# Ledger of designs, part 103: designed miniproteins, single chains, continued (2)

Each design is a single chain, and the fold is of that chain. pLDDT is the mean over its residues in the fold that is shown.

## One batch from the design tools (miniprotein)

Design m7798
Fold by ESMFold2-Fast:
Structure m7798 (fold): chain A 69 residues (1-69)
Amino acid sequence: MSAEELLEKGEKLNEEGKYEKAIEYYEKALALAKPEELPKVYEALAGAYANLGDAEKALEYLQKAEEAE
């Protein structure tokens, strides 16, 4: 399974409100991501953590997304 496929599955879970499962898929995507794919995966992680109310983690991943561009 590619990073893009894992990211897509995570995005569907996030849309369903299954934020913890979405994060698991995003972390798997992060492990397989190419450098050019990293910003999108970090943005997805930031969004899921924000939805969980973890503002500190959301900001951390948003910063990583910006640094990876």
Scores: mean pLDDT 85

Design m7799
Fold by ESMFold2-Fast:
Structure m7799 (fold): chain A 74 residues (1-74)
Amino acid sequence: SEEELRRRLLEVTNKIYEIAKKMAEKLGIPVYELFDNSKREEIRKKMKEIDPELYEQYDALVAEYERLRAELKK
């Protein structure tokens, strides 16, 4: 079960990076700026205006990542 959790965690992480690249492309910024805490709210607001569905997909994947990490801490 722990090995399966690690496999799923890696899978979700890869999906997060793919969505992050798409968001960076739509915003016209380098992907590393998506992880700049000072720009977090600006990026969220812009993404909700440009592509709310893509941002919801990103948010859902981050939530799944946190859920899997919590399970792995057992």
Scores: mean pLDDT 82

Design m7800
Fold by ESMFold2-Fast:
Structure m7800 (fold): chain A 82 residues (1-82)
Amino acid sequence: AEEEALRQRLMDLEFERGVLAIEKALVDGMTKEELIRRLKEFGIDPTGKSKEELKKMYLDVLDEREAQLDAEIGRIRAELAA
Protein backbone atom coordinates (compact mmCIF):
# COMPACT_ATOMS: atom_id res chain seq x y z
CA ALA A 1 0.00 0.00 0.00
CA GLU A 2 2.78 2.49 0.90
CA GLU A 3 4.76 1.57 -2.25
CA GLU A 4 1.61 2.20 -4.37
CA ALA A 5 1.15 5.60 -2.67
CA LEU A 6 4.82 6.46 -3.32
CA ARG A 7 4.47 5.45 -7.01
CA GLN A 8 1.40 7.71 -7.36
CA ARG A 9 3.24 10.59 -5.60
CA LEU A 10 6.24 10.06 -7.94
CA MET A 11 3.96 10.23 -11.01
CA ASP A 12 2.33 13.44 -9.70
CA LEU A 13 5.75 15.05 -9.04
CA GLU A 14 7.15 13.97 -12.44
CA PHE A 15 4.04 15.49 -14.09
CA GLU A 16 4.60 18.76 -12.16
CA ARG A 17 8.30 18.62 -13.16
CA GLY A 18 7.23 18.35 -16.83
CA VAL A 19 4.85 21.31 -16.47
CA LEU A 20 7.69 23.30 -14.84
CA ALA A 21 10.05 22.49 -17.75
CA ILE A 22 7.43 23.77 -20.24
CA GLU A 23 6.91 26.93 -18.12
CA LYS A 24 10.71 27.58 -18.09
CA ALA A 25 10.80 27.17 -21.90
CA LEU A 26 8.01 29.78 -22.25
CA VAL A 27 9.70 32.47 -20.08
CA ASP A 28 11.74 33.96 -22.96
CA GLY A 29 8.50 34.61 -24.92
CA MET A 30 6.55 36.05 -21.96
CA THR A 31 5.36 39.67 -21.96
CA LYS A 32 6.22 42.01 -19.05
CA GLU A 33 2.55 41.81 -17.97
CA GLU A 34 2.64 37.96 -17.87
CA LEU A 35 5.86 38.03 -15.80
CA ILE A 36 4.33 40.56 -13.35
CA ARG A 37 1.18 38.41 -12.98
CA ARG A 38 3.20 35.23 -12.30
CA LEU A 39 5.53 36.91 -9.79
CA LYS A 40 2.54 38.39 -7.90
CA GLU A 41 1.03 34.87 -7.70
CA PHE A 42 4.23 33.86 -5.81
CA GLY A 43 3.94 36.88 -3.48
CA ILE A 44 6.88 38.69 -5.10
CA ASP A 45 6.73 42.46 -5.66
CA PRO A 46 7.55 43.21 -9.34
CA THR A 47 7.50 47.03 -8.84
CA GLY A 48 10.31 49.03 -10.45
CA LYS A 49 11.80 46.05 -12.35
CA SER A 50 12.73 45.84 -16.04
CA LYS A 51 11.48 42.96 -18.22
CA GLU A 52 14.94 41.31 -18.01
CA GLU A 53 14.98 41.65 -14.18
CA LEU A 54 11.44 40.18 -14.02
CA LYS A 55 12.55 37.25 -16.25
CA LYS A 56 15.53 36.61 -13.95
CA MET A 57 13.34 36.79 -10.82
CA TYR A 58 10.79 34.37 -12.30
CA LEU A 59 13.49 31.95 -13.53
CA ASP A 60 15.01 32.05 -10.01
CA VAL A 61 11.58 31.05 -8.58
CA LEU A 62 11.22 28.24 -11.15
CA ASP A 63 14.81 27.02 -10.50
CA GLU A 64 14.10 26.86 -6.74
CA ARG A 65 10.87 24.89 -7.38
CA GLU A 66 12.80 22.58 -9.77
CA ALA A 67 15.40 21.88 -7.04
CA GLN A 68 12.59 21.10 -4.54
CA LEU A 69 10.87 18.73 -7.01
CA ASP A 70 14.15 17.00 -7.96
CA ALA A 71 15.00 16.48 -4.27
CA GLU A 72 11.56 14.96 -3.49
CA ILE A 73 11.61 12.79 -6.66
CA GLY A 74 15.10 11.55 -5.68
CA ARG A 75 13.91 10.66 -2.16
CA ILE A 76 10.88 8.71 -3.49
CA ARG A 77 13.00 6.91 -6.13
CA ALA A 78 15.49 5.89 -3.42
CA GLU A 79 12.62 4.62 -1.21
CA LEU A 80 11.12 2.61 -4.11
CA ALA A 81 14.58 1.13 -4.94
CA ALA A 82 15.02 -0.11 -1.34
Scores: mean pLDDT 84

Design m7801
Fold by ESMFold2-Fast:
Structure m7801 (fold): chain A 76 residues (1-76)
Amino acid sequence: KLKEGLELNELGKLALERGDYEKAVELYEKAIKLLEEADPYSPELAETYENLAEAYEKLGDKEKAKEYREKAKEIK
C-alpha cells in the first residue's frame, strides 16, 4: 500500500517533468488514494497533494490547485 503509493507519486513526477500534466494528475490521484489508506496524516501524502496542486496549476485549474495545496497544509 505505502510502497505502491510512493511508486505512483514518483511516476507522477516523471509525467509532470515530461509535460504530461493530465497523466500526472491521474497518477497522483491514485497515489493519494493509496497513501491516505496507509496513513491519512503522513508527510508523503502531504507532498503528493502539493504535487497534484502543481499539476492542476500547469493545466490552468487554479481552483483545484488551491484546494489541494490547502489539503497538504491540513496534514502538515
Scores: mean pLDDT 83

Design m7802
Fold by ESMFold2-Fast:
Structure m7802 (fold): chain A 66 residues (1-66)
Amino acid sequence: FEVGEVVQAVEDYVARRPDELSLRRGELLEVLGFDPNDPSLLHVRSLATGREGWVPKSYLIRAAAA
C-alpha cells in the first residue's frame, strides 16, 4: 500500500483501542501512513465518515487509484 491510495475493507473490523477505526465490509478508505514498529497496521481515513484511525492491513485490499 502507498500513502494517498484508496483501499477497501474486505471484512468488518471492530476497533479494539481508541486510536483504531472500525470498518464495514466494502468501506472505502484513504491510506494516510504506516507504523514503523508494526507493519501489520495502516493509518487510514474513511471516505464516507472522514474518521481516521489504525486498522489491520489484512482487512484491506487495493481499490481504484486516482
Scores: mean pLDDT 77

Design m7803
Fold by ESMFold2-Fast:
Parts: C-alpha cells; structure tokens; sequence
Structure m7803 (fold): chain A 55 residues (1-55)
C-alpha cells in the first residue's frame, strides 16, 4: 500500500516535470492519495509528503 502510493506520487511528480499537469493539479492529487486535506503550496512540500509516504 505505502509502496504503491509512493509510486503513484512519483508518477504525478514526473508528469508535472514533463509539463503534462500543473503544480496545483499535482498537489491536489498527491494530497488525495496521502489522505490529507492540506494541499501542498509548492514543490518542496510535495516532495516532503512523497518522502514521508515512501519511508
């Protein structure tokens, strides 16, 4: 479960880096996958959430 969530978060980050989705769209999807109501404000917060889900 946690490993699968980490993979999905990583795919969302990759799509953002490739310009397929916006930062806001990525942040919302990451928050939804991790079960949090607080949407990350920037890439650093998104990466922090991704690291916590992988660990």
Amino acid sequence: SAEEIGREVNELIRKYEEGEISLEEMAKKVAELLGTDEIPKDLEEIENLAVRSIL
Scores: mean pLDDT 72

Design m7804
Fold by ESMFold2-Fast:
Structure m7804 (fold): chain A 69 residues (1-69)
Amino acid sequence: TEKLLEEARRLYKEGMRAFDEGKYEEAIRLLEEAIEVLEKVPESNMEAQIWLSLTRMALAITKLAKERS
């Protein structure tokens, strides 16, 4: 479980870096991959649920930024 959280956090960080660089398609792929990793964590894990919520919000913002660029 902790290894999945570490992997998801790494993917989230890489996605946000891509976002900052204007690489929206790359950011979307990385954030989607982070969500897939987090969805493998049991729903009872509150930390994973918080990260899942944050990552979904980041993905939505990134998709909006891509459409407006």
Scores: mean pLDDT 86

Design m7805
Fold by ESMFold2-Fast:
Structure m7805 (fold): chain A 62 residues (1-62)
Amino acid sequence: DDAASRARNERIEKAAEEVVKETGAPLDVASRAAQRALNELGPDAPLEEIVKKAIELVKKER
């Protein structure tokens, strides 16, 4: 429910911030990559795996 959606959004936000820090990408690009990474890995994916996948996606978009 709402708690699961909130947890998902918080995880995406944290991953996006880390992606921005590591890649220098704009927050909207990082957030999009983090959302895509979570969708590909599944809702139970660890934050560190979401960040790693999102960084790969950002690098490929370049």
Scores: mean pLDDT 78

Design m7806
Fold by ESMFold2-Fast:
Structure m7806 (fold): chain A 60 residues (1-60)
Amino acid sequence: EAARREALIERAADLVLEMLATDDPAERERLVAEIRAIQEELGMDPEEMGDAIAAAIARR
């Protein structure tokens, strides 16, 4: 289960980077919705999710 949580956080990090790279508002909206869905699946607070994503990006 820890491996699943880690994989979802890594996926959210990828989605955040893709969101920052896109200039298409519709694409950004879809990416934000996907990130939100992962947050809800993990049951994490927005602050916890933000910290986890920042840590995942920093490890790269």
Scores: mean pLDDT 79

Design m7807
Fold by ESMFold2-Fast:
Structure m7807 (fold): chain A 79 residues (1-79)
Amino acid sequence: DEEERRKNLEEALRRAREAAERESLTEAQLEELRRLLAELAEARQRALTNPRMTEESLKAMDDMEALYRAGIAAIERAR
């Protein structure tokens, strides 16, 4: 679920960075990163309707989403 989605996105980010360093980064890899980020954003939106979610948990999710967006942007700039 959320933790698995985060792990998948982090793994994809790592592979994309390695591919960018080797000048082998594909458009498909960038699309995969954007898709995984969108899935994480959708999970966050669902969490907003959960009365058991704490403000700390929601803030942590927001901070992580911002970090991943920055990582993807850095990879795109490195192209």
Scores: mean pLDDT 75

Design m7808
Fold by ESMFold2-Fast:
Structure m7808 (fold): chain A 87 residues (1-87)
Amino acid sequence: SLKEEVEKLLEELEKKVEESDLDPVLRELIKELLEKLKEALENTEKEEDLEELKELAEEALKSLLHPAVLNELLEKVEELLKKIKEE
């Protein structure tokens, strides 16, 4: 059910982005991060990867107003996606 926990966090992130009065650049950055997180979730069943996704999603939820942190998270999820696709 770790996968279900990540799914719920991603749903919460999507709702917060939709409900928040965010500037357009920040909104697009969070949307890109959310898309990458969803892609990673669809491509992994490994507990280690799911735990990392949970941490990334939780940090994203805390960092909606922090573009530097969001960019760091985007880089981390892209690295995770590469790892998942390469085994």
Scores: mean pLDDT 83

Design m7809
Fold by ESMFold2-Fast:
Structure m7809 (fold): chain A 79 residues (1-79)
Amino acid sequence: MKTYEGSVSSAEEAREEVTWFLENAEGGDVLKLLVTEGADQEAAIAAVEEVAKENSDKVASLEYEKTPRGVLVTVTKAK
């Protein structure tokens, strides 16, 4: 099991990071993606949700945690 870390500030960056993770990670791997605080945060979170929905067979779980710097999204790849 590997943990990948990233940070995004836009919907495009969020879509690219989650898509890359789901294509390149192994089953059971985890992505910890910080969606930084800002005007595009809501759109970036929506993009994560859209990619997860499009790839629902590859996503075991999605978790959200509020931090001082933004929302930390934890994506676990299905086995």
Scores: mean pLDDT 85

Design m7810
Fold by ESMFold2-Fast:
Structure m7810 (fold): chain A 68 residues (1-68)
Amino acid sequence: MSKEEIGLKAAEIRRELIRQGLSPDEASRLAAKKLGLYPSEERKKILDEIAEKLREIGDAFQAELEAR
């Protein structure tokens, strides 16, 4: 399925979930889950590791700025 087709499917599912009373953010998460749009387990682990590294770098950089 192309990105365009995935987007349309996600929009349809999200719209239906919003009608059921879910928030837009919650509906978007559930739509992605239903369509299986999560990255592969390997890619997910890499992204999680990058996110943790970015948080550590951000915190260290912020501490250095505060020390000025």
Scores: mean pLDDT 67

Design m7811
Fold by ESMFold2-Fast:
Structure m7811 (fold): chain A 75 residues (1-75)
Amino acid sequence: SREQLEVDVLLALAYMEIGLAKVALSKGDYETAKEEIERAEKLVQQALEAGASPEDVQRLMDEIKKLKEEVEKKK
């Protein structure tokens, strides 16, 4: 369905933003990493609203939480 395509696209974009946040962290760019994490959170929320599975949402939220903790440790 169109709804399933929307979910798949939003989840893919969230994974991409998580990847970009990891790259920014590896470069010491904590401001960019924080912005990418915030974009990922918004995309995960949109995916949940579009009908994404709780399992997929929880997996992404757990990864986002770990990245937020890494940013807070380094500043």
Scores: mean pLDDT 86

Design m7812
Fold by ESMFold2-Fast:
Formats: structure tokens, sequence, C-alpha cells
Structure m7812 (fold): chain A 85 residues (1-85)
């Protein structure tokens, strides 16, 4: 919840804040809301060109697909994260 509150504050200041979107997605993942976690990570990837931010977003995408039981997609996103850094 603390991470969610922080991410929402960052996004209120700048809706294209890739870090805020990344943290919001991670917060939803930690709360077991894998579908929202994926949604916000997709938004983070849309606004970020930083390879480090992309790698973190890919990792959270992988973890979120694991929560959904989609292990094939989880493995694919994890591989993308590893290929960046």
Amino acid sequence: KIDLDFAEEELAKDPNNARGLLLLGKSYHNRGDAEKAIEYQEKALEVSTDPVMKAEAYEIMAESYELLGDYDKAQAWLQKSEELY
C-alpha cells in the first residue's frame, strides 16, 4: 500500500513518469492483482526508453504472469529482462 500511495503521488505530478508506473505495477503485483500489474508495466514500457527501467518492467511482467499461471509468458518476459542487462 505504501508503494502504491507513492506511485500515485508521482503519477499525479507527471502521468508519463516511468518510475511511478513501474512502482504502481509492482505494488499491484505484491497485492496479487496480476492483471493491473501487467497493465501498468505495459504503460511504463510505453513511456520509458531507459534499458534499466525496461528490464525491471519485464521482470515484474514475468512475475505477474507467474501469478496468473501463465508460465510460458512468464519465461518469455524473464528472458527479455535478462537480454537487456
Scores: mean pLDDT 76

Design m7813
Fold by ESMFold2-Fast:
Structure m7813 (fold): chain A 71 residues (1-71)
Amino acid sequence: SVEEALERLRELAREMKKVAADMQAGKIPEDEGFQRMRDLLTEIRRIADELKAAGHREEVEAILKEFGLVP
């Protein structure tokens, strides 16, 4: 559902922030952190593109801006 996809997008964005914080704190190696962020970004793009195609572009853009994933 759209609601589930939007919530998934928020969860992935929160996970990206957590990975970045864990890398900064030295809890995970940089190589592992960058790979994890790449995987998360790939999934974010897939879900965002799907939602935009379904007419939910403004909702997607609002989430991505909230989490600093778009300029």
Scores: mean pLDDT 84

Design m7814
Fold by ESMFold2-Fast:
Structure m7814 (fold): chain A 96 residues (1-96)
Amino acid sequence: SEKELLEKLVKAVDEMIDAVNAGDYETARKKAEEAIKLAEELIKRSTDPNVQSLARAVKKAAEGLLEALEKGDRFEADIYATFLAIVSYLLKKELE
């Protein structure tokens, strides 16, 4: 269901942010890749424009986070994690 995909995406995003904050960049990469896949599913399956826009925002930010981590740019990684925290908050509102 869309609700189950949304719940999984929120969990992956929150776990990605926690990993970045902990300096666990291996887990952050794994969770970013998981979030990208879940976001792509929501973009394809959701008929809600708000859900589609938020899923696109997650995908773009998670891709940016992966690039920042590959370059060792911790400041850029922190900026993407901060943006993803805002998007996670908005995704949680869609679950209400």
Scores: mean pLDDT 89

Design m7815
Fold by ESMFold2-Fast:
Structure m7815 (fold): chain A 50 residues (1-50)
Amino acid sequence: IERAKKLIEKLKKEGFSDEQIITAAAEVIRLETGLPLDEARKKAQELVKE
């Protein structure tokens, strides 16, 4: 989850849309946690809104 948070901060600074950030973060969460893509995407949405 730490890599996903770091990626979210980086992409926000670069001016990417929330949708693009969520998509990228969901892949990182999936790789770090082994969650299914739909659950990883939901977690990414929560992290982006923080």
Scores: mean pLDDT 79

Design m7816
Fold by ESMFold2-Fast:
Structure m7816 (fold): chain A 79 residues (1-79)
Amino acid sequence: NAQADIDRMVAAMQELNRALQAAKSDREKVEKLGELALSDDPAVRAFATALLNFIAESDPDPELRELARKYLEEVEKRE
């Protein structure tokens, strides 16, 4: 089962990297992370949520920090 878990994590990281590379702005990157944090794939959600938390705490742009926090609130309210 370890190989299947590794394959899922690698696939999730590749999906995140692909989405981020396709983004045309830092704002669009945060928006794509917000969408991925609501994904049906739990590994994708975990990585996207971790990156949103990092942005919310550490990004030099206060607008991006606020946007990341809003997506995190949406994730927390997910039913």
Scores: mean pLDDT 81

Design m7817
Fold by ESMFold2-Fast:
Structure m7817 (fold): chain A 74 residues (1-74)
Amino acid sequence: SMAAALAAAKAHAAEAARALSQGDLETAIRHLEEAIRAAKGDPAVQAHLRRAREAAEQGDLAAAMRHIKAAIHA
């Protein structure tokens, strides 16, 4: 269901946030990629997750965390 897919996306987003807080960028980016795939049915959540991935890839951890939180609360 779309609700189950969205729940999975938010769970992966939460794991990405945890990995970022521990300095594990590789694990964070992997979870963001899974979250983006799971959120394909919700363009608003998917957009926040894509911005989080871009920020993480650029080393902007504060922006990445802000976008992850926006995705979880969307």
Scores: mean pLDDT 88

Design m7818
Fold by ESMFold2-Fast:
Structure m7818 (fold): chain A 61 residues (1-61)
Amino acid sequence: MREEAERFHKVMEEVRKLVDEGKYDEAIELLKKFIEETTNPDLIEAAKRMLERVEKLKKEA
């Protein structure tokens, strides 16, 4: 019923942990995989915004 929203929450938590560990490439790959597998447009948009932020953090690191 809310499987995509639950998956989104887990992915966002994992991305945050990877970013804290400096594993930006792994965070980017996880976000891209989620976007590919997700059909909800609002969740895709939210994941794309997080992807953009992680890519910026990687460039500044």
Scores: mean pLDDT 80

Design m7819
Fold by ESMFold2-Fast:
Structure m7819 (fold): chain A 78 residues (1-78)
Amino acid sequence: MELSLEEALERMRQALEDHIRYLKEHRPDLSKEEIREELQRVLDAMLRHLSKRYTPEEVERLRAELEKFIDELVEKYT
């Protein structure tokens, strides 16, 4: 369906927060850096999918915003 850039950003933020909660419960062996790497992997997969729908500049904006959000999540949950 049609997603605005803002709606895509909100959905991706939710997916990343759900994933870190999952990792903290099921993978307590992971270091702070390993958690960050796993979240980055999830983000990269989502952005590859969106690159078919959005311009490179829009994808770059989403990446920058969500990488900041990953840093915030890692700080909050670790």
Scores: mean pLDDT 82

Design m7820
Fold by ESMFold2-Fast:
Structure m7820 (fold): chain A 93 residues (1-93)
Amino acid sequence: MEEAKKYIELGKEKYKQGDYEAAAKYYEKAIELSPEDSDVRALALYNLGVVYFDMGKKEEAIEYFEKAIKIAERNPSSPVLLLAGSTALSVVK
């Protein structure tokens, strides 16, 4: 969905500013507006996981990365599959 993609961009902007709470809010909105098995939803879940990881919430980050990977596995050409895999490995250390 176009709206979901715009919320991902807003979340990325807030994340770059170090505003993790605002970034998480926008990514959550993107997840709500995207279809269940879409690349946009997988990307929003991955980015939300990154935000929670940087906030020190490793357990929540792992959950979101797992959800993103599960969706991305249904679409193997999704770039989020590689990104989520690399980040999840870092989180479990």
Scores: mean pLDDT 74

Design m7821
Fold by ESMFold2-Fast:
Structure m7821 (fold): chain A 55 residues (1-55)
Amino acid sequence: SAVERVVQYLVEHPDRPVTLDELARLAGVSKEELERLFREKLGMTPEEFIARLRA
């Protein structure tokens, strides 16, 4: 899934700066769709997930 691809990428590349546009492109979805899917599956935004994972 798109969320799983993004999560895997972020876990594998913890020190790489990324944009939501880049993550959405990697997952094959729009930025808006990626934000929706993160809320549905993880109960948080991609930004919140990245912040929690990296800080």
Scores: mean pLDDT 80

Design m7822
Fold by ESMFold2-Fast:
Structure m7822 (fold): chain A 62 residues (1-62)
Amino acid sequence: MSQEERAELLAEKYGIPLDTARRVVEALGPDATVEEIEARMDEEGARFGVDRRTAALRLALD
């Protein structure tokens, strides 16, 4: 799966903008699987008390 395909999958699954999903994938690196990205979103969500979608937005926006 390409980096772009991972970004598209995350954007569709979580209802986030594609550019936001691209930033999340870039932040985690080109070798990160969707599962590893979702685990990072879960970690961020637990840390800040937010859901996966909001965690993805936080990871992408600063």
Scores: mean pLDDT 76

Design m7823
Fold by ESMFold2-Fast:
Structure m7823 (fold): chain A 81 residues (1-81)
Amino acid sequence: MEERLEKVREELEEAREHLEEGDVEGALEELAEALRTLSGSDTPAERIARVLRALAADRGEPLRDFAERLLEGLEALVEGL
């Protein structure tokens, strides 16, 4: 559990760095990796990223805003664990 949470924190930090650089796609890939790590899934990150894009589209939300909000939510979740 602890090692998995450490990996998730690293992936979330990389997502934040990508957002700061304006690389929304890179941020989404790191968020997908973080979700994959949290779930213990062997599902490819590309498939998770595709689902995340679909969720942003369903909400009518700009992908950057969606990614920022998801990052904040996951950071809060991990801090609470």
Scores: mean pLDDT 82

Design m7824
Fold by ESMFold2-Fast:
Structure m7824 (fold): chain A 60 residues (1-60)
Amino acid sequence: SIEAKLAAYAAELDKQQALNFEGIKKAIDWSPQQQEELKKDFDAIKAATLARRRAELAAE
């Protein structure tokens, strides 16, 4: 159940970050390199967030 909850949470984060990223791309003409760097930053933040959330869910 914890793995299922964490997977659902991760999927929701992925969708939210993807929508935010696409919105920024449409509003601002960034270079492909700048877009890739921002994506990597988002991925790093997501990894840290999921690690913390996993600990919280394990403690219930």
Scores: mean pLDDT 77

Design m7825
Fold by ESMFold2-Fast:
Structure m7825 (fold): chain A 88 residues (1-88)
Amino acid sequence: SALLEELQRRLRELQERTGARLAEARAAGDEEAARQVELDALEEAIRLIEETKRELEKEPATPEKEALLAGLDEALRTLEEERAALKA
């Protein structure tokens, strides 16, 4: 799926940027900055998956589409739980 390939590319780019920012915050001993970097990354990942889900929902109904949507919904639940835990 071209939509999933684009999502995977954007998530990989996000991971690379996040890794660099997290390394900087940790090197500075700034635990609050490190936590904010992780929160920002989770929120961006959630946004990217939600955008991909909305675009995928416009596609014709197929068993493949339904399986992909279910996978995206599960990923969103996991990320939302991680975001909630990090904010606690």
Scores: mean pLDDT 87

Design m7826
Fold by ESMFold2-Fast:
Structure m7826 (fold): chain A 82 residues (1-82)
Amino acid sequence: PTPEQYRADAEQALKDAEELVKRAKELIKSGAPKREVSLVLTRAMMLATTAIVLADMAGDQELRDKARKILEEVRKLGKEVE
């Protein structure tokens, strides 16, 4: 794959992770079961981690930093649900 392909894949993974973070926040506000919130956050964590790896392979430091911020947000939400 090219750096451009890695960047595109990283952007998609980051976008998907952001959507799952938004979904997790909606579930928390609606009082959804802890189990359901945890599953969504686990998927968001996997996608954010994938985005970090792919952004690094693309040499895109800004994209990597954005993905790291989303991963940190997922970790904070996970602690909030505990």
Scores: mean pLDDT 87

Design m7827
Fold by ESMFold2-Fast:
Structure m7827 (fold): chain A 82 residues (1-82)
Amino acid sequence: SMEEEKKKFKEEALELTRKELEALRELRPELSEEEKRELVKSSVDTYIGIQAVKLKKEKGWSDEELKEFKEEVMEEVEKELE
């Protein structure tokens, strides 16, 4: 279902967020926490954009549904980074 696809996508985005932040803390300790968070947000936003194109092509999601979903996922990503 669309709801199950959304749940899986959010879980994958949050897992990516956590892993990227941890990796940046280990590999780029010279960066501030804010700089690391901005890099993670950029990386995850790119990932979400790629997945949204796939969802539009394979599942027929509308541009409005994709926009709303992207905003929802990015809001959860920002909360995870707090």
Scores: mean pLDDT 81

Design m7828
Fold by ESMFold2-Fast:
Structure m7828 (fold): chain A 55 residues (1-55)
Amino acid sequence: GAMEERERKIKLMREQIEKMAEEGNLAGLLSALKEAQEMGDEETVELAKKKIAEL
């Protein structure tokens, strides 16, 4: 259902954010932050912000 689809998308986005953080890809992290904000997932938004701050 819609909840399972959203959960899968969030999981993939978080994995992508972790990879971008490891690569030092600030541009990618900023793009992922915008996507997370559009999705409305506060936890993913906070994850992206944290990873950006750690660079």
Scores: mean pLDDT 81

Design m7829
Fold by ESMFold2-Fast:
Order: sequence, then C-alpha cells, then structure tokens
Structure m7829 (fold): chain A 53 residues (1-53)
Amino acid sequence: MEYRVEEGDTLEKIAEKFGVTVEELKAANRDELPNLPDDFELPVGTVLRIPEP
C-alpha cells in the first residue's frame, strides 16, 4: 500500500501508524529514503510504499 505524507510527518511517526519499523520503511523506499534520520520531516505530498508485514 501507499501513504501520502502530511505536514509534520516523520519516518518514525509513519512507521508507528502502520505497525512497521523505520528500518523496514526505509528498505521499502530505498530510492526515496536512502539514509534519512528517523526524525527527518518528510516533504508534504511524498508518496511512500508501506512494506507488507
């Protein structure tokens, strides 16, 4: 599934919303999120791929 980033969303917050780890989220979006910090505020409108559990 995909999620569109809202204002104030971070990798950590999005990972928590979907019950995945930040590491899993980064791995699923390696082209967009290569080595960003967990507390990195993502640009509004970024579409992220949520990994399957």
Scores: mean pLDDT 73

Design m7830
Fold by ESMFold2-Fast:
Structure m7830 (fold): chain A 92 residues (1-92)
Amino acid sequence: SQDAQDAAQEAAKAIEKAGGKAKVEVRGNTVVITASGLSVPAMFGLLAGAVAGEYEGARAEVRAEGDTLRITLTGPSPDVAAAGARAVADGL
């Protein structure tokens, strides 16, 4: 949905503002946020945001691969996935 795309872009901008690089992907009711180049405190903020996303009803899956952190947010609807992505952005 457009709202999930907008939320994913908001998360990407938050990661860039924090000094990192972001890739975002939206697939139905799933938002994937891939972040790299973040400081350790910023990565902890991103993880706290993923946990907050679960309070919005999204299922958060976090995977660390080298210097890259991938957060997958899946909701029962695109709106819930969008809320999860915004929670991740707010963690930064």
Scores: mean pLDDT 82

Design m7831
Fold by ESMFold2-Fast:
Structure m7831 (fold): chain A 65 residues (1-65)
Amino acid sequence: MMKAEEELREAKEEHKEARERLKKAQTLEEINSAIGGILRAIGDALEVGLKYLSEEERKEVLSKL
């Protein structure tokens, strides 16, 4: 559905931004911050799965992450 696609797009965008921060990280604090961002983006994608998707659709979404 359109709303699930938008929320998933936002989660993927957050994940991409956190990944770029990790590539640029020079200190342990920056590394930890970037990893936290990646984990939060994964959590956001799981929220989309629980709210908008059937069990079958949820499995497909998780396989693409």
Scores: mean pLDDT 72

Design m7832
Fold by ESMFold2-Fast:
Structure m7832 (fold): chain A 64 residues (1-64)
Amino acid sequence: GDAEKEKLIKEIEETGVRLVLLGADPKEVAAKAQEAIELVEKGDLEKARKILEEMKRELERLEA
């Protein structure tokens, strides 16, 4: 539903902001976030979640 899509978009955006703050390339982060958001808007939530999980793995790498 719309609430699920809104929650995913917010989590993608928040994860992207955290990545940039930790020194990730803003252009690469923006590209991944945009791809994930477009997938959410198209209803491909599975692929959007996979990109979000890749972003979260990079976040864990930068926090280590």
Scores: mean pLDDT 85

Design m7833
Fold by ESMFold2-Fast:
Structure m7833 (fold): chain A 70 residues (1-70)
Amino acid sequence: SEEERRLEAHRYVTKAVEIANKLKEEGKDELARKIYEAAVRLQDAVDTGMPEEEVERLKAELDKLIEEAK
């Protein structure tokens, strides 16, 4: 459902922020900042009720940044 998609996006944002905080503690400030910015964009898209396909695109972009952190 639409509600489930928004909840899943919110879980992604929470996880991303936790990863960014850990990266910042490791001195990877630039990557942490990029993940924060992507997470903020995703949260804004969810809060403003943007289309599902755009939310999914932002999730994919955020996921790519998280993969770069591994």
Scores: mean pLDDT 80

Design m7834
Fold by ESMFold2-Fast:
Structure m7834 (fold): chain A 83 residues (1-83)
Amino acid sequence: MTAELQAEARARAAELLASLPREELTERLKRAVREEAERLGLSEEEIEEALEELERAAEDPAALARAVERLVLRELIEEAEKA
């Protein structure tokens, strides 16, 4: 099932990358990373470090695409677990 979720995540990520400007994608990624980190009980320092790393990665189109794919895959896994 992981391969199917991975394919779905790539399709969703491609849609987002085609539809949204980089700035909006970066904002969505930062919000999602922050919400996930807060849910996991990470420290404020860890959250800030994760957001800073994400912002640097977003400057590279390939890294941004991988980050969006990873985020979507994680969301799909969480949705599947709740269903």
Scores: mean pLDDT 75

Design m7835
Fold by ESMFold2-Fast:
Structure m7835 (fold): chain A 66 residues (1-66)
Amino acid sequence: MTYRVTFTGDATSYIGLVLRLIGDPDVEVKSLGPNVYEVTFTGSREAEEAVVEELRARPDVEVEEL
């Protein structure tokens, strides 16, 4: 699935998550702007659901399914 992920607030609060997503070989990350990313999961559904749930749990992150 492909998701639009928008980070609000300071980059230091989310830089670790962005780097983890970029470093994942089963995840494709496309920058749409300084704080907006298009994230495509090519791995397992279980891993996708875990990452999406982690992102949605953050108050400074907006996740939209595309």
Scores: mean pLDDT 78

